# Designed miniproteins, single chains: the designs that were tried, part 94

Each design is a single chain, and the fold is of that chain. pLDDT is the mean over its residues in the fold that is shown.

## One batch from the design tools (miniprotein)

Design m3257
Fold by ESMFold2-Fast:
Structure m3257 (fold): chain A 69 residues (1-69)
Amino acid sequence: DLEEEAKKLFENLSEFDRGVLEVEAAVYRVIDNLKTAEDFRKLAEKTPDKKKQLRYLLLAYLEEERRKA
């Protein structure tokens, strides 16, 4: 299950890897106008690449967490 795999990866991210993910989210926001968890989930649905799907799901989880803060 890709969703469970992505959630587990997100929960176990190191401080450094979380920082990298935050920078990637900022780049998508500025360059591509992608700023919501829904934006990243739509990208995950459209891509056939498992690695990209996982990365988009991590970005979606980050945005969900950010909205709760």
Scores: mean pLDDT 82

Design m3258
Fold by ESMFold2-Fast:
Structure m3258 (fold): chain A 72 residues (1-72)
Amino acid sequence: MGMRTILLLMAEGVGGGYAEVVGKEIGEKKKKELRDKALSLYDKGYEGTQEGMKLLLEASREADELLRKKES
């Protein structure tokens, strides 16, 4: 139960909360893509797996790189 809830909250955070906090910088379409990726991992049953966590980290890394490009 807890792991599924955390993954869903992370997906919400990537799409909604992340966008609200640091958010306009990466653009609406890009934040949706990152959120969809997190939700896709949950739907594939990657909750709690190391592979699922690695893919979520890659999505977060893309968000960070987009912000860095805005700074540059």
Scores: mean pLDDT 54

Design m3259
Fold by ESMFold2-Fast:
Formats: sequence, C-alpha cells, structure tokens
Structure m3259 (fold): chain A 65 residues (1-65)
Amino acid sequence: MEEKVRERTLEILRQEYGDELAEKLFSGELSVEEVAKEVGITPQEVVNRDVAARLLAVGDLLDEE
C-alpha cells in the first residue's frame, strides 16, 4: 500500500514539475526550498502540492477497477 502510494504520488508530481524535478524532490536530492526556488513558488506551495498529490494517489488506489 505505502509503496504504491509513493509510486502514484511521484507520477502525479512528474505531471506538476516534470520528471527530473519530481524525482529529485522525491529522492531528497533537492529540498522543498530548492524545488520552490527552481519553479518560482513558495516552499509552502511545494508542501501543499505534495499533500494534494498524496491525497490524489490514495484516492486513485482506493478507486481501483
């Protein structure tokens, strides 16, 4: 479950930031602050997007068909 949520969260973040930025954020290679600076948003907005992506990932996995 947790592993599938992580994979789906990463997929959603790739749609938001692109593959490279999403993977670097997810791996911890880039901090929230560094991703925020690269994208031109606030660190709080990066956190908000991560939370939204995790909620979407859980919803998608619960709505599996």
Scores: mean pLDDT 77

Design m3260
Fold by ESMFold2-Fast:
Structure m3260 (fold): chain A 64 residues (1-64)
Amino acid sequence: DVLERVQELADTAINDPEKADEAIAEIRRLGDEVKDPVLRQKIANLEVAARIRRIGVEEDERLA
């Protein structure tokens, strides 16, 4: 299940700063390989959400 794998990668990107860039890159790669436009859009939305949340976590860490 591609969507389940993408969700696992999104969770990794949010929770593990050392693996965040690798996880986001893998989400993009998986999104490029799906041909279903609905599934592609769901993967793209998860990628954007993970990137936004990751930026928020980095800002909180920098201010602490």
Scores: mean pLDDT 74

Design m3261
Fold by ESMFold2-Fast:
Structure m3261 (fold): chain A 63 residues (1-63)
Amino acid sequence: SLEELRREAERVAEKTGLPLEAAGGVVVMVRAGVPEEETQRILREGYGVPGSAVRRGMEVARE
C-alpha cells in the first residue's frame, strides 16, 4: 500500500539521512529485486545522493 510505502520510506530516511524521495526509491527497488549496483547508480544519478547512503538504506529496507 502507499501508506505502508511511506512508513518504510520514512524509516529508511531517518536511519540514513537520505531525502524522503530517494528513501522511497530504495524501498521500491529493494522490493522489486533491483540489483544493488543498479539501485546505487539510479539513485546517485537521480537524487545526487552518495552510494554509501543508498547501500545503508538497502540494508535498512531489508529489515
Scores: mean pLDDT 85

Design m3262
Fold by ESMFold2-Fast:
Structure m3262 (fold): chain A 109 residues (1-109)
Amino acid sequence: SPREELRRLVDSLIASADTAIREIKENPERLLDVLEHLAGQLEAFLVAARHYGVDPETIARLEELLEKVRELVERIRASGGKPTDEQIKEAIEVLNELKALARELRARL
């Protein structure tokens, strides 16, 4: 069913965010690559979420998190691609916020 497919996509997004957090903690030098990959996955998820009729408020919150990821990517690039401890902390906080929102959406499906 469309609802079961959306559940699978949400579960995949949660898993992707968990993997990103793990990779950032293990290899902080890869922060830029990890965030760029996650941004692409979140962009693809948003297309699917709109198609499956996820509520506009949840879509807006996901778009705000995507913008935070993109802004962080730009700041890391502007500083020569070497992540600071504060950028690593901010990335993990944004990814945990994404996981919380995805779990909230999953609970409503």
Scores: mean pLDDT 90

Design m3263
Fold by ESMFold2-Fast:
Structure m3263 (fold): chain A 81 residues (1-81)
Amino acid sequence: SLEELGKKITEVTQEAIRNIDSDQEYARRLVEELRKLKKEAEQLAEKFRTSDPEKARKYELLALYIDNAIEYIEARLEAVG
């Protein structure tokens, strides 16, 4: 569901940020998990595009949120490494 996916994204994002300085390898693995969650959000957006456009839009915004989170985490990892 949208709520479950959003919760996972938040938890993975927060865990990645917490580990940027202490475990960069783990943080990079969490970025790859975020990339997978982004693909799921994009697939769900496409699935609901015609049947529920409002729900599709919410998944599209979620995918955009994930992109921003990945960019932020990768920039922070580059600054540390």
Scores: mean pLDDT 87

Design m3264
Fold by ESMFold2-Fast:
Structure m3264 (fold): chain A 82 residues (1-82)
Amino acid sequence: SVREEIRETLEKLEPEDVEEAKARLREMLAKAEEAIANSSDPELIEWLAKYLEALLEALEKGKEALEELLLKYYPEFEELQK
């Protein structure tokens, strides 16, 4: 459900505006889904919830907010995979 909402939200983005940002957001989502499916890591689950909330907010504000989202959340996601 939550994962489905994230996917649907990403598909609403215009490719020509934020194509690279979308690609990174999809990669983050895919890796988060794999990590959750293979473990019950509460930190990752909590992070995903915060990420979804920030993603929905960024999508309403436009591409600059999406770029800021990637700058903030991609490094945090990378750290969670260590």
Scores: mean pLDDT 63

Design m3265
Fold by ESMFold2-Fast:
Structure m3265 (fold): chain A 74 residues (1-74)
Amino acid sequence: SMRAQLVTLARLLAYGIRERTPVEVLLAATRAWGEENRIPEALLEAIEREVRRAVEERWSPEQLYARLLALIDA
């Protein structure tokens, strides 16, 4: 399901935050993953905004994961 795919992306992005992956790499991965799985552009842009905020505001992986799940289930 689309939700299961988005949850997988959320886990990968949270893991990237834990590993201190550069934000540009996380954003590129989000875009590539979204194109492959035909995720709506508006949702991808919203995910990218949360990822940028997570890096800027130094969120925990758990905080980003929770925010992304809330966004997916909106």
Scores: mean pLDDT 86

Design m3266
Fold by ESMFold2-Fast:
Structure m3266 (fold): chain A 106 residues (1-106)
Amino acid sequence: SSMIERMIKFAEEMTPEMVKKAKKSYEQGKSKDEIVQEVVDIAVEKAKKEGFSKLEIGILRGAAATVGDKIYDMIEQGVSEEEIISKAKEGLRDYIRTMMEHLESG
C-alpha cells in the first residue's frame, strides 16, 4: 500500500530527532514516562503538520509510544545513538505495517 509506505517513510525521517531528544532528556534526569511522552509529542505534532488523518495519527502515536519505551531501555543500556536509530526505525516500520495490515484485513 502506498499509504503504508508514506507512513513508514515519515516515521523513519523523524526517528533521528526522536532519539536525539530522548538522549538529551535522559541526560537531564527525566523519567521513562516523560521521555516516552516527549517522543509521542514529536510524532503527533509532525504528523498533524504533514496532514495525516486522525486514524493515521493514532497509529503513529501508538508506534512512537512503543518505540519510545525501547529507546529509553537502549539509552540506559549504553547502546550507541546510531544503533538506537537503526532499531527504532525497524520498530516503527514493524508497528505501522502490522497495524495498517490489520485495518486493511478487518
Scores: mean pLDDT 88

Design m3267
Fold by ESMFold2-Fast:
Structure m3267 (fold): chain A 64 residues (1-64)
Amino acid sequence: ASKVKVTYKKGPDGLASGKEAGEKLKAAGEETGRAAQIAANRELESLEEGGEVVVEGVGKEATA
């Protein structure tokens, strides 16, 4: 399986926003995507507004 990197940026409500990030996370797989989202949200809680978190996922569709 290929690895996919997803970058989250902290928004005004303390959460990352972005359709592109969400699409990449889904491509990484639902279970892996959920774990990555939880980790990203935890990191974003400790960051100032505009901070970024990069997480990796494994996508079934990204496999060559």
Scores: mean pLDDT 54

Design m3268
Fold by ESMFold2-Fast:
Structure m3268 (fold): chain A 79 residues (1-79)
Amino acid sequence: MEEVKKEIEAERERLKAMGYSDEQIDAILRERVEKEKKSLEEIEKMPKKTFNAPGAVFHDPEKYIEEVKKKLEEKEKLV
């Protein structure tokens, strides 16, 4: 939670320093979040057993997808 907020704030400040307006920055950040959401949709369509998860064996791939969605929701709320 805090890390995601910090990352978004740092990127926002960087873009603002480059002369982008708040509206332009919001658009750029939203496009990044939308792209990540699209990637997540593709992952959702993958067969359960093709997950390459080195540290975690999910009994239900739905939990993995939920965690990724939650992280994206946090990013979306910050843009």
Scores: mean pLDDT 68

Design m3269
Fold by ESMFold2-Fast:
Structure m3269 (fold): chain A 87 residues (1-87)
Amino acid sequence: DKLKEKYEKAIESLDSGFKELLEETKNEEARKLIEEAKKEMIKLIEEGYKKGKFEEGVEEGRLKALELLTKAKELLGKLGSSKPPER
């Protein structure tokens, strides 16, 4: 149940974050990459949740999403999201 709560909160946060990214993105090809990033990240988080490796799934999903989002940002020639300090 605790793991389910973490999973649900992660999905909710992803929905909010990707919605904001999509609203800021005007290029359709970049939007497709962002939607693919969301799908891949959710998939990896779900797989991790089911296997008892939720945290690893989140990290792997983040890396996968970052790769696709980097592609989208490169296509747009700019980065739109704030990046909090990595620590």
Scores: mean pLDDT 75

Design m3270
Fold by ESMFold2-Fast:
Structure m3270 (fold): chain A 71 residues (1-71)
Amino acid sequence: SLDELVAEGRAELEKLIEEGASPEDIFRKVQELVRKIAEAAKGDSPEEARRYMAAALDLVGHAIELLLKKK
């Protein structure tokens, strides 16, 4: 489900930060996760698009917060 994709994505980002991933590595991972969310949206209605956008923004915001707390 979308909620599972978000939860897994958040966990992957947290693990990468813990392992010392660079900001560039985190950026690539966020792009990968957003693309997966966009692919999941492909079979859904335009009315649902807002839910997928919210999920993608959640992952982006989480990545920014993790990077700012890394040091």
Scores: mean pLDDT 81

Design m3271
Fold by ESMFold2-Fast:
Structure m3271 (fold): chain A 74 residues (1-74)
Amino acid sequence: SDSARLQALIDEAVAELRAWLAANPDASREEIRAATVRTVNALFARLDAAGLVPTPAQLGAAHQRLAAVAAEAL
């Protein structure tokens, strides 16, 4: 289903950001913000390429999950 594909892409984006943070334990706040923005942009590009249109609630949840991951490193 589209919801399952959307969730899988969000989970992949979260995993990518977590992996980047683990590989860069001494990253500055600016570098963490830049990595988070790149991860969000990559997720949106993948959603668009897949023809998936997230609802505002799904988009908000994805942003919240990525922001929470970044905040753990700040």
Scores: mean pLDDT 86

Design m3272
Fold by ESMFold2-Fast:
Order: structure tokens, then sequence, then C-alpha cells
Structure m3272 (fold): chain A 89 residues (1-89)
């Protein structure tokens, strides 16, 4: 997993539209009867996409969702703490 967050103000209109389209697609997976691994992966990707859009509170919710599938994932816990710091600024 790559937890590099881009500056939302520097996103091209094409990149922003692509991210918004991806978010809709990933939410459809979580609304389906998809296997737990697919829901976990969708939640991780939603957290990254929301973070790249500067929506840190939404990103936090999706990391917390992913942690329900992988409670001992150190990288997700570190990403959660990083997002909480960004949301407080």
Amino acid sequence: MNFKIEDPAKLSPQAKAFYEKQIKRLKEILESDAPPIERYMAAVQLAELYANLGKYEEAIKWVETALKYAPNDKQLKEFLEYLKKLAAE
C-alpha cells in the first residue's frame, strides 16, 4: 500500500474527476455481497482517494472500516494517525 497524499489544490480537473469516478465504483463494491477481501481492499482504496481529495474525515472513516477486516495492520494504524493529524490542521 502507498500512503502518499498529494496536495488537493494541485490536482488536475482530470485527476479529480477520475478519483470521484473511482469512489463511486468502490462504494458499489461495499454495497454488494462481495467477499471480505474485496470489501477490505475497496475500503483501503476509498481512504486513499478521500485523502487525496483533502477529505480527511471521510478518509479516517474508511481506514476504520478497513481495520475491522485487518485489526493488526500496522500500516493502516499509522495511516489513521497521520490522517487524524491532517484533519486537526
Scores: mean pLDDT 78

Design m3273
Fold by ESMFold2-Fast:
Structure m3273 (fold): chain A 56 residues (1-56)
Amino acid sequence: GSSCPHLAAFRQALKDQDEEAAKHFIKEEHPSCFELLLEEARKASPDLAAYLEQLR
């Protein structure tokens, strides 16, 4: 969404299977958007979803 400026780029990184780009967008995004990034990761990459869960 518009409140999470890196969400679209994060979704593209997931489609491209670019884990390093996805991790970069996780670091740059607002903490309030964490759950939205986690939901997108759970749909596309279980490894990246596990990485996000560890950051909680």
Scores: mean pLDDT 79

Design m3274
Fold by ESMFold2-Fast:
Structure m3274 (fold): chain A 55 residues (1-55)
Amino acid sequence: GELESAANIIADLLLKGKEDEALSLAKHLKSKGYSIEQINEISSLASDAISKKKS
């Protein structure tokens, strides 16, 4: 879904060392009305995506 798509983009940015861009995207999602719970879900999905790409 959209949360998983956002998580994959954030994971890719973090893997490329683009932490500022990943943070900017997270702030943008919050400004669009995503709840803290949804942001936490995106974070968990991004962590999973990073693990799959490194393992």
Scores: mean pLDDT 77

Design m3275
Fold by ESMFold2-Fast:
Structure m3275 (fold): chain A 99 residues (1-99)
Amino acid sequence: FTVTLKALTDAVVEVTLTVSGGETQVYGFRQELKKGEVATASVAAAAPGSVLTATVKLLTDGKVELTATATAEGYTGTSGSATATKKGDVATATASVSA
């Protein structure tokens, strides 16, 4: 699974990544982003039947685009996207791998 954050303005975000489809794994981090910056995080190899839920919360006024992508050899992965636009906004994107 890959999560991409694109900052359309300077922003501070809190990111939570949840991977399910076997043992549930949860990752959390805070990221400071500058306008035009793209931050990418890769978590766990995607397996058939796995789902990633990526959540980004804006801690400052700003605008951030979130994209979650799943890729697994021999299987179909999906992508999801969302945008957060003001302080306190929560954007969620989901990506999965077919079984």
Scores: mean pLDDT 77

Design m3276
Fold by ESMFold2-Fast:
Formats: sequence, structure tokens, C-alpha cells
Structure m3276 (fold): chain A 61 residues (1-61)
Amino acid sequence: SSIEETVSEVGKVLKEEGKPMSVGELSEKTGHSQSSVSTAVKKLVEQGLVEKVPGKGYKMK
């Protein structure tokens, strides 16, 4: 599905960058909308692969 594709691409970008990224930065890097990216990062956090960093965005655990 489109959401599964977005989750995969967001996870790949976070792994490659190795730093906290905002939803806006992930949207720019992946070409997906901010709403799709927001859903994708929430799914990755639920899966235990990504963590929210207060004031900085999201990063791989």
C-alpha cells in the first residue's frame, strides 16, 4: 500500500542520515506529503524502530 511504501522510504532515510529529522525534512527527502510522513513515523515508533526526539524530530533507535 502507499502507506507501507512511505514507511519503508522514511525508515531508509532515517537510517541513512543517522540524525534526528523533522516531518518536513522527511517529506522533502522522500517526496511524500507531510501527512503521509507523519503517519509513517508514528508507525515506525509503534514498531520500536524509531524514537521521537523532543525539539528535533525523529531518529532511528
Scores: mean pLDDT 84

Design m3277
Fold by ESMFold2-Fast:
Structure m3277 (fold): chain A 86 residues (1-86)
Amino acid sequence: KEREEALNTLKERIKNRNPFEVDKESLQKELKELEEQIKEALKNKELQEAVEKLKAIIVLQIDLGADEKEIFETIDKALDLAESLK
């Protein structure tokens, strides 16, 4: 329950974020904070492993110069997947 509420809150926050121009360093810091929040919400080892795999994809997108919208879209999909694994 608590885990589902935390993931749902993060998902809503990401969906309601208006895309705007930001430097990649700020975006990377924000993604790291989101990853930490997700890991804290997921006390299940299997879900944590799934999140780590999705994190690798997000990091790769940042390195390849994906825009903010694409990166947040990937995070949203990751949160959906983590929630479905319960």
Scores: mean pLDDT 58

Design m3278
Fold by ESMFold2-Fast:
Structure m3278 (fold): chain A 58 residues (1-58)
Amino acid sequence: MQLEEDLKIVEETGKKNVESAKKLGNKGAYDFYESLYKRAVEGARALLEAERSGKPLP
């Protein structure tokens, strides 16, 4: 499913952005990217769960 590939891309890209912010020592950027990454992953997982449970996607 496209959602599975999207989730994989979000996880990989978000992880790289968080690691880059850590290496730069920019706490604000780290917190920002970590927050975005968590929200994006949760959103993608919610969509996958809705699809698996037979609920219509928005």
Scores: mean pLDDT 71

Design m3279
Fold by ESMFold2-Fast:
Structure m3279 (fold): chain A 70 residues (1-70)
Amino acid sequence: SPEAEARKKAAEIFEESLEYLYELIDKGVPLIEAAKEALELMRKKFEEAKIPEDIKKEAIEEMEERIKEL
């Protein structure tokens, strides 16, 4: 279904953005700055992939929760 494809694409973008977050942290970028850059990358990729607003909001909330656990 189109929703299932959108969810799969959003999950791929989420994992790429999370990997980018860890790369920035490993390079010594401060957590707050690394988080902003990773969230910006994720939002940009969601826009390019035309991810539905509901799925986008859920993914952003999940990323924010992951960042809080760091």
Scores: mean pLDDT 87

Design m3280
Fold by ESMFold2-Fast:
Structure m3280 (fold): chain A 72 residues (1-72)
Amino acid sequence: MDAVAILTLPNASEEDIAKAKEAARAAGVAVNVTQLGDNTVVGLAGEREQVEAAVAAIKSAVDVESVEITDL
């Protein structure tokens, strides 16, 4: 089952971005990071359960303003 998640991180530091990438890697999901003004947008793609695990890990490690998870 494939899913994507879009996370918005307000005022994310380089360390916060590194933590998000590590959480995605540990969960086995693909990760893409884009800067949008003061916000960092983190896109995740993979199996639904792995995407949800990555989202939970990122939320525990860094501040997250919004999360949207979509099934594919």
Scores: mean pLDDT 82

Design m3281
Fold by ESMFold2-Fast:
Structure m3281 (fold): chain A 82 residues (1-82)
Amino acid sequence: MLSEEEKEEIIEALAQGINAQKRGEATQELGDAIGELLKKMGLNDDEAQELVAEALERMDEVEPLSDEEVLKKVLELKKKFE
């Protein structure tokens, strides 16, 4: 089970990634890294969809980051869950 702090970090990273995708700046590497993060957490499609829904709600509340910064953040989160 994710802690509230871990859930918040992941939602923020997903929201920043969605914001980058909306701007047409998302890379394949970012998409792959997000998928691997969700997989490492042991989330199924329904659980991942719930997290994405929360990220969509917060998309306008997060600090806008470049694709490279979001990718770095996602990779650091993946490493944290190893």
Scores: mean pLDDT 74

Design m3282
Fold by ESMFold2-Fast:
Structure m3282 (fold): chain A 60 residues (1-60)
Amino acid sequence: AMSIRDFLTSVPGVSQALADQLRAAGIRDHATLKRQTAEYLTSYVSDLSLAQAEELLATL
């Protein structure tokens, strides 16, 4: 399976820095990411837009 870092950076508009912020916020695997809402993700990572969070969840 693709690593969470490689998955996150495959999403349009998600930089390495943004992917690292998501991982630092506790999003370290696909199962954890899949359990979150877009609004919940944006509450932990201020640089993440709602549209980017929705795209991450839709790509899973």
Scores: mean pLDDT 75

Design m3283
Fold by ESMFold2-Fast:
Structure m3283 (fold): chain A 71 residues (1-71)
Amino acid sequence: MSEFEKLVEETRERLSQATTPEEVFAILLEGNRRLRELLGVPLPAEPPRTMEEALDEFVELSALALEQELA
């Protein structure tokens, strides 16, 4: 399993265990931060401000991460 696949899977597992919207938001922010680090993309000047923005970013970053997979 690639580093990208592992991170996406770990984030999804954490999301499935989250019991509050605040936990979901925090998990998405951490997942997005780590995905950006693995992709070599700089952190944005303005991070996601809502859960919906964080989720949209996670979807986009996970798609980019899968494209970067070596095999």
Scores: mean pLDDT 74

Design m3284
Fold by ESMFold2-Fast:
Structure m3284 (fold): chain A 70 residues (1-70)
Amino acid sequence: SDEEKRREAIMTQASLTVMAMHYFVLGDKEKFDEALAISDKIMEAVKAKDYEELEKYVKEADKFKEKHLS
């Protein structure tokens, strides 16, 4: 449902913000900026109620996590 997609997106945005702070502490500006950029895209899609773009950005966030949380 759209409500489930919105909830998943909000949780994904929160986790990206935590990851961004982690990279900030490590001095990894590029990963910090990338995590925040994806977080911002998710927030804007939530505001727009654009569930297709929202799903796209959640997948982008999942790829970022897969690359950088191992």
Scores: mean pLDDT 83

Design m3285
Fold by ESMFold2-Fast:
Structure m3285 (fold): chain A 80 residues (1-80)
Amino acid sequence: MSSEELLKELDAKMQAAGEELQKIEDKVEQLELAIKTYEEILERLKKAIEENPDDETLKLAREYVEKAIEALKKELEKLK
């Protein structure tokens, strides 16, 4: 599987998760589900980087996902 194929698979997973998030009325529950979804994506990216350590696209995707998780956790803290 190419890195581009993996990223498309992960993007499709995010789109599907987005549809589930739309069904959740509670914003705290929405953020918690979003964080869990991004953490699952991060684990998939870490494994892909282990197999392809010189792939800059995967490294950039990892950085973006890590920043997204941090931002979501910060928003969750504001609501508590």
Scores: mean pLDDT 78

Design m3286
Fold by ESMFold2-Fast:
Structure m3286 (fold): chain A 93 residues (1-93)
Amino acid sequence: MPGEAMVLVDVRLRPGTSAAEREALAAALEAAGAAVPGVTAVSAAVDAEDPDLIRVVVLAADRAAAEAAGAAIEAAARASPVTAAVDTRVLDL
């Protein structure tokens, strides 16, 4: 069987993004990842030390599901006007 995979997506927010906008975007990113077939877990959180950074962690059954989840999360992040930058990494487990 192909090994499990993980995606780490770091979403940098524009300066002045409100707490409500951060929470809404984090929820939208989590929903985008969770909608992908083969995703087993997804968590989106605002970084404790940097309120302008949302980190999304996805666990997936295989690399193809991980790549699809990363693409869906990146698309959702880029659709948001409060997103400044997105960095996506896919890791084989």
Scores: mean pLDDT 84

Design m3287
Fold by ESMFold2-Fast:
Structure m3287 (fold): chain A 87 residues (1-87)
Amino acid sequence: MKEAEEYVEKARESARLAEKMEERSGEVTRPVAERTREYARRAEEAARRGDLEETKRYASLAVSSASAAAILYIGHQVQEELRRRRE
């Protein structure tokens, strides 16, 4: 139970990070942010069922998805910076 709670917390943190990136970059990160939230929700549902293995799996997917959102966000910020320098 306590171990499952740690994985759920990691998944929720990943969803919050992806959401913040979506707030700043909009449509560029939205699909990945939505996917990260879905994985976090599935991790919570697995934890409620007492399925530690599934909780770990979805938490890992949420972390990976949030990392993808971070890469997209950084790419968007770099493109915006380059655009400002060209103008």
Scores: mean pLDDT 81

Design m3288
Fold by ESMFold2-Fast:
Structure m3288 (fold): chain A 76 residues (1-76)
Amino acid sequence: SRLEELLRRAAAALAARDVEGFVRALDEAASLPEASLEQQLLLYQAKGAAIQGDYARAGELLLRTAELAGVELEPV
């Protein structure tokens, strides 16, 4: 799905410490009709963590979003 692809893109950006790419992917994911309110809130929190330089928390929140969406992500 497009959500799965965007979450994988976000994981790759986070691993590369590409905060701009991470935020872009999360904003696109949150705008999808398939994204629940809970998923949108988690993505928003992940975005905030990455902007603050807390990459560990950003990664954890991304994995929680993927788990809730039924998407399997490789470890960041």
Scores: mean pLDDT 85

Design m3289
Fold by ESMFold2-Fast:
Structure m3289 (fold): chain A 105 residues (1-105)
Amino acid sequence: SAARDAVLDAIRAELKELIREMNKLTDSELDKKIQELVERARQLAAEAGVDPDEVASITESLATLLKLYYRGEITKEQAEATIARFPDPRVQALARELLEEVEKN
């Protein structure tokens, strides 16, 4: 839906900002910021009339993937395998774009 696509675009922007800041954050600060972003995503979805639990789950999955990849806890191959298991092709495309942003920072 157009509303869901708009919410995902907003989440993309917030996750890209998170990626740009990750190298300046402690592990504790990063975890807190991810939790705040997940709650923010839920609120944005609810305001747009989109399923807040679905959007919160997507945001948490993406943020967790980015955190693990940034910390070197998973390889690029493991990250790509995780992305391939996401049911929504739009979420897969977003996840790949975000991994490239991590590699650039």
Scores: mean pLDDT 88

Design m3290
Fold by ESMFold2-Fast:
Order: sequence, then C-alpha cells, then structure tokens
Structure m3290 (fold): chain A 81 residues (1-81)
Amino acid sequence: SELEVTIPELVDQLLDPSPEVRLAALEELIKLLEEQPEAVKPVLERIRPYVLMRLDYAKVDPDPRVREAAERLERLILELL
C-alpha cells in the first residue's frame, strides 16, 4: 500500500537536521493514526523497533514542539498497538 512507503519515509524524517521537517513528520504520523488507525497500525507494528528508537530521540529534541509532538505520537501508539 501507499502507507507502506509513506510511513517508513516519515519515520526516517524524524532524524532530519531540520526541526521543521522533524515536526512535520511527527504531525503527519499523528494525523494518519487518527484518520486511518486500522490501515496505519499494521505498518507501524512491522517497523515498531525503528519507530520507538526514533521517538526516543524526538522526545529529547532541542525543539519543544518536536518533544510535544513525539509524546503525543507515543501515547497514540501505546493506545493502539
């Protein structure tokens, strides 16, 4: 599916040098989980170790907006997966 390409790309963007790119990737992942949870869940579960590792970095990001979005995404993942 398109999500099987898009989701790993968004997860990779969590390590982008630009805080705006990291924030946009987190916000898009949150939006996809809220709008299409049943389609997104199996893709995230397949790459779960990579997602959790990238979220650990985002949760200690120097940009507070990135940290807040990472905490929100982690909460959604824990509620759904």
Scores: mean pLDDT 86

Design m3291
Fold by ESMFold2-Fast:
Structure m3291 (fold): chain A 100 residues (1-100)
Amino acid sequence: MIEEKIEELVELLSEVVSEEEAEAFRELLREEAETRPEVTAEELEEAIETLRRQRDDPAVRELARRQARLALELVELQRRLGLSAEEIAARRLAAREAAE
């Protein structure tokens, strides 16, 4: 179930990001799903619904592209600092919960 949601979100994002960026995002989402599956599943559902509803809006597509790129840049920075994929996923989920 969660794997299907990851693939659906990545497919929607692949319309606005490169293949390499889409694959990196897929790996990131899988690590987040392994860390906190329930939270990740809810986030995936919200993101998919939002992108599908606003799919034809060029401003929403550009925003989604910029947000995905920024997330991947932050992950790359954390990876260079020596964090594991699991630690990066845990920190991303914690930062999101703290922002709410």
Scores: mean pLDDT 72

Design m3292
Fold by ESMFold2-Fast:
Structure m3292 (fold): chain A 100 residues (1-100)
Amino acid sequence: MSIDEQTIEMVREDVEEVLSTESDDKAVQHAVSLIELSSRTESEDLFRRIVEIIVDLIRKYRPQSIPKLIEELRKRAERARSRNDYRTARGLEYAVKLLE
């Protein structure tokens, strides 16, 4: 298995654990924070895939949290842009696009 595939499986397991044990509010905050942390990944393709997996898991297990997730993603994207962190902002904005 490639390093990218290992990273994706680790992200899936982490998010699925949070979704099985935590509230909607904590799941939303965890998803946004994980996208922000994943922006440090050197691979643009891997970062995009991580965002897609997070969005797919929230859509599948916590669809009622989608409006709040979109609000938090937009707020964090604006903050990232104000700090000239365009990579993080693009990832958060991509997540919003996938949820619309």
Scores: mean pLDDT 85

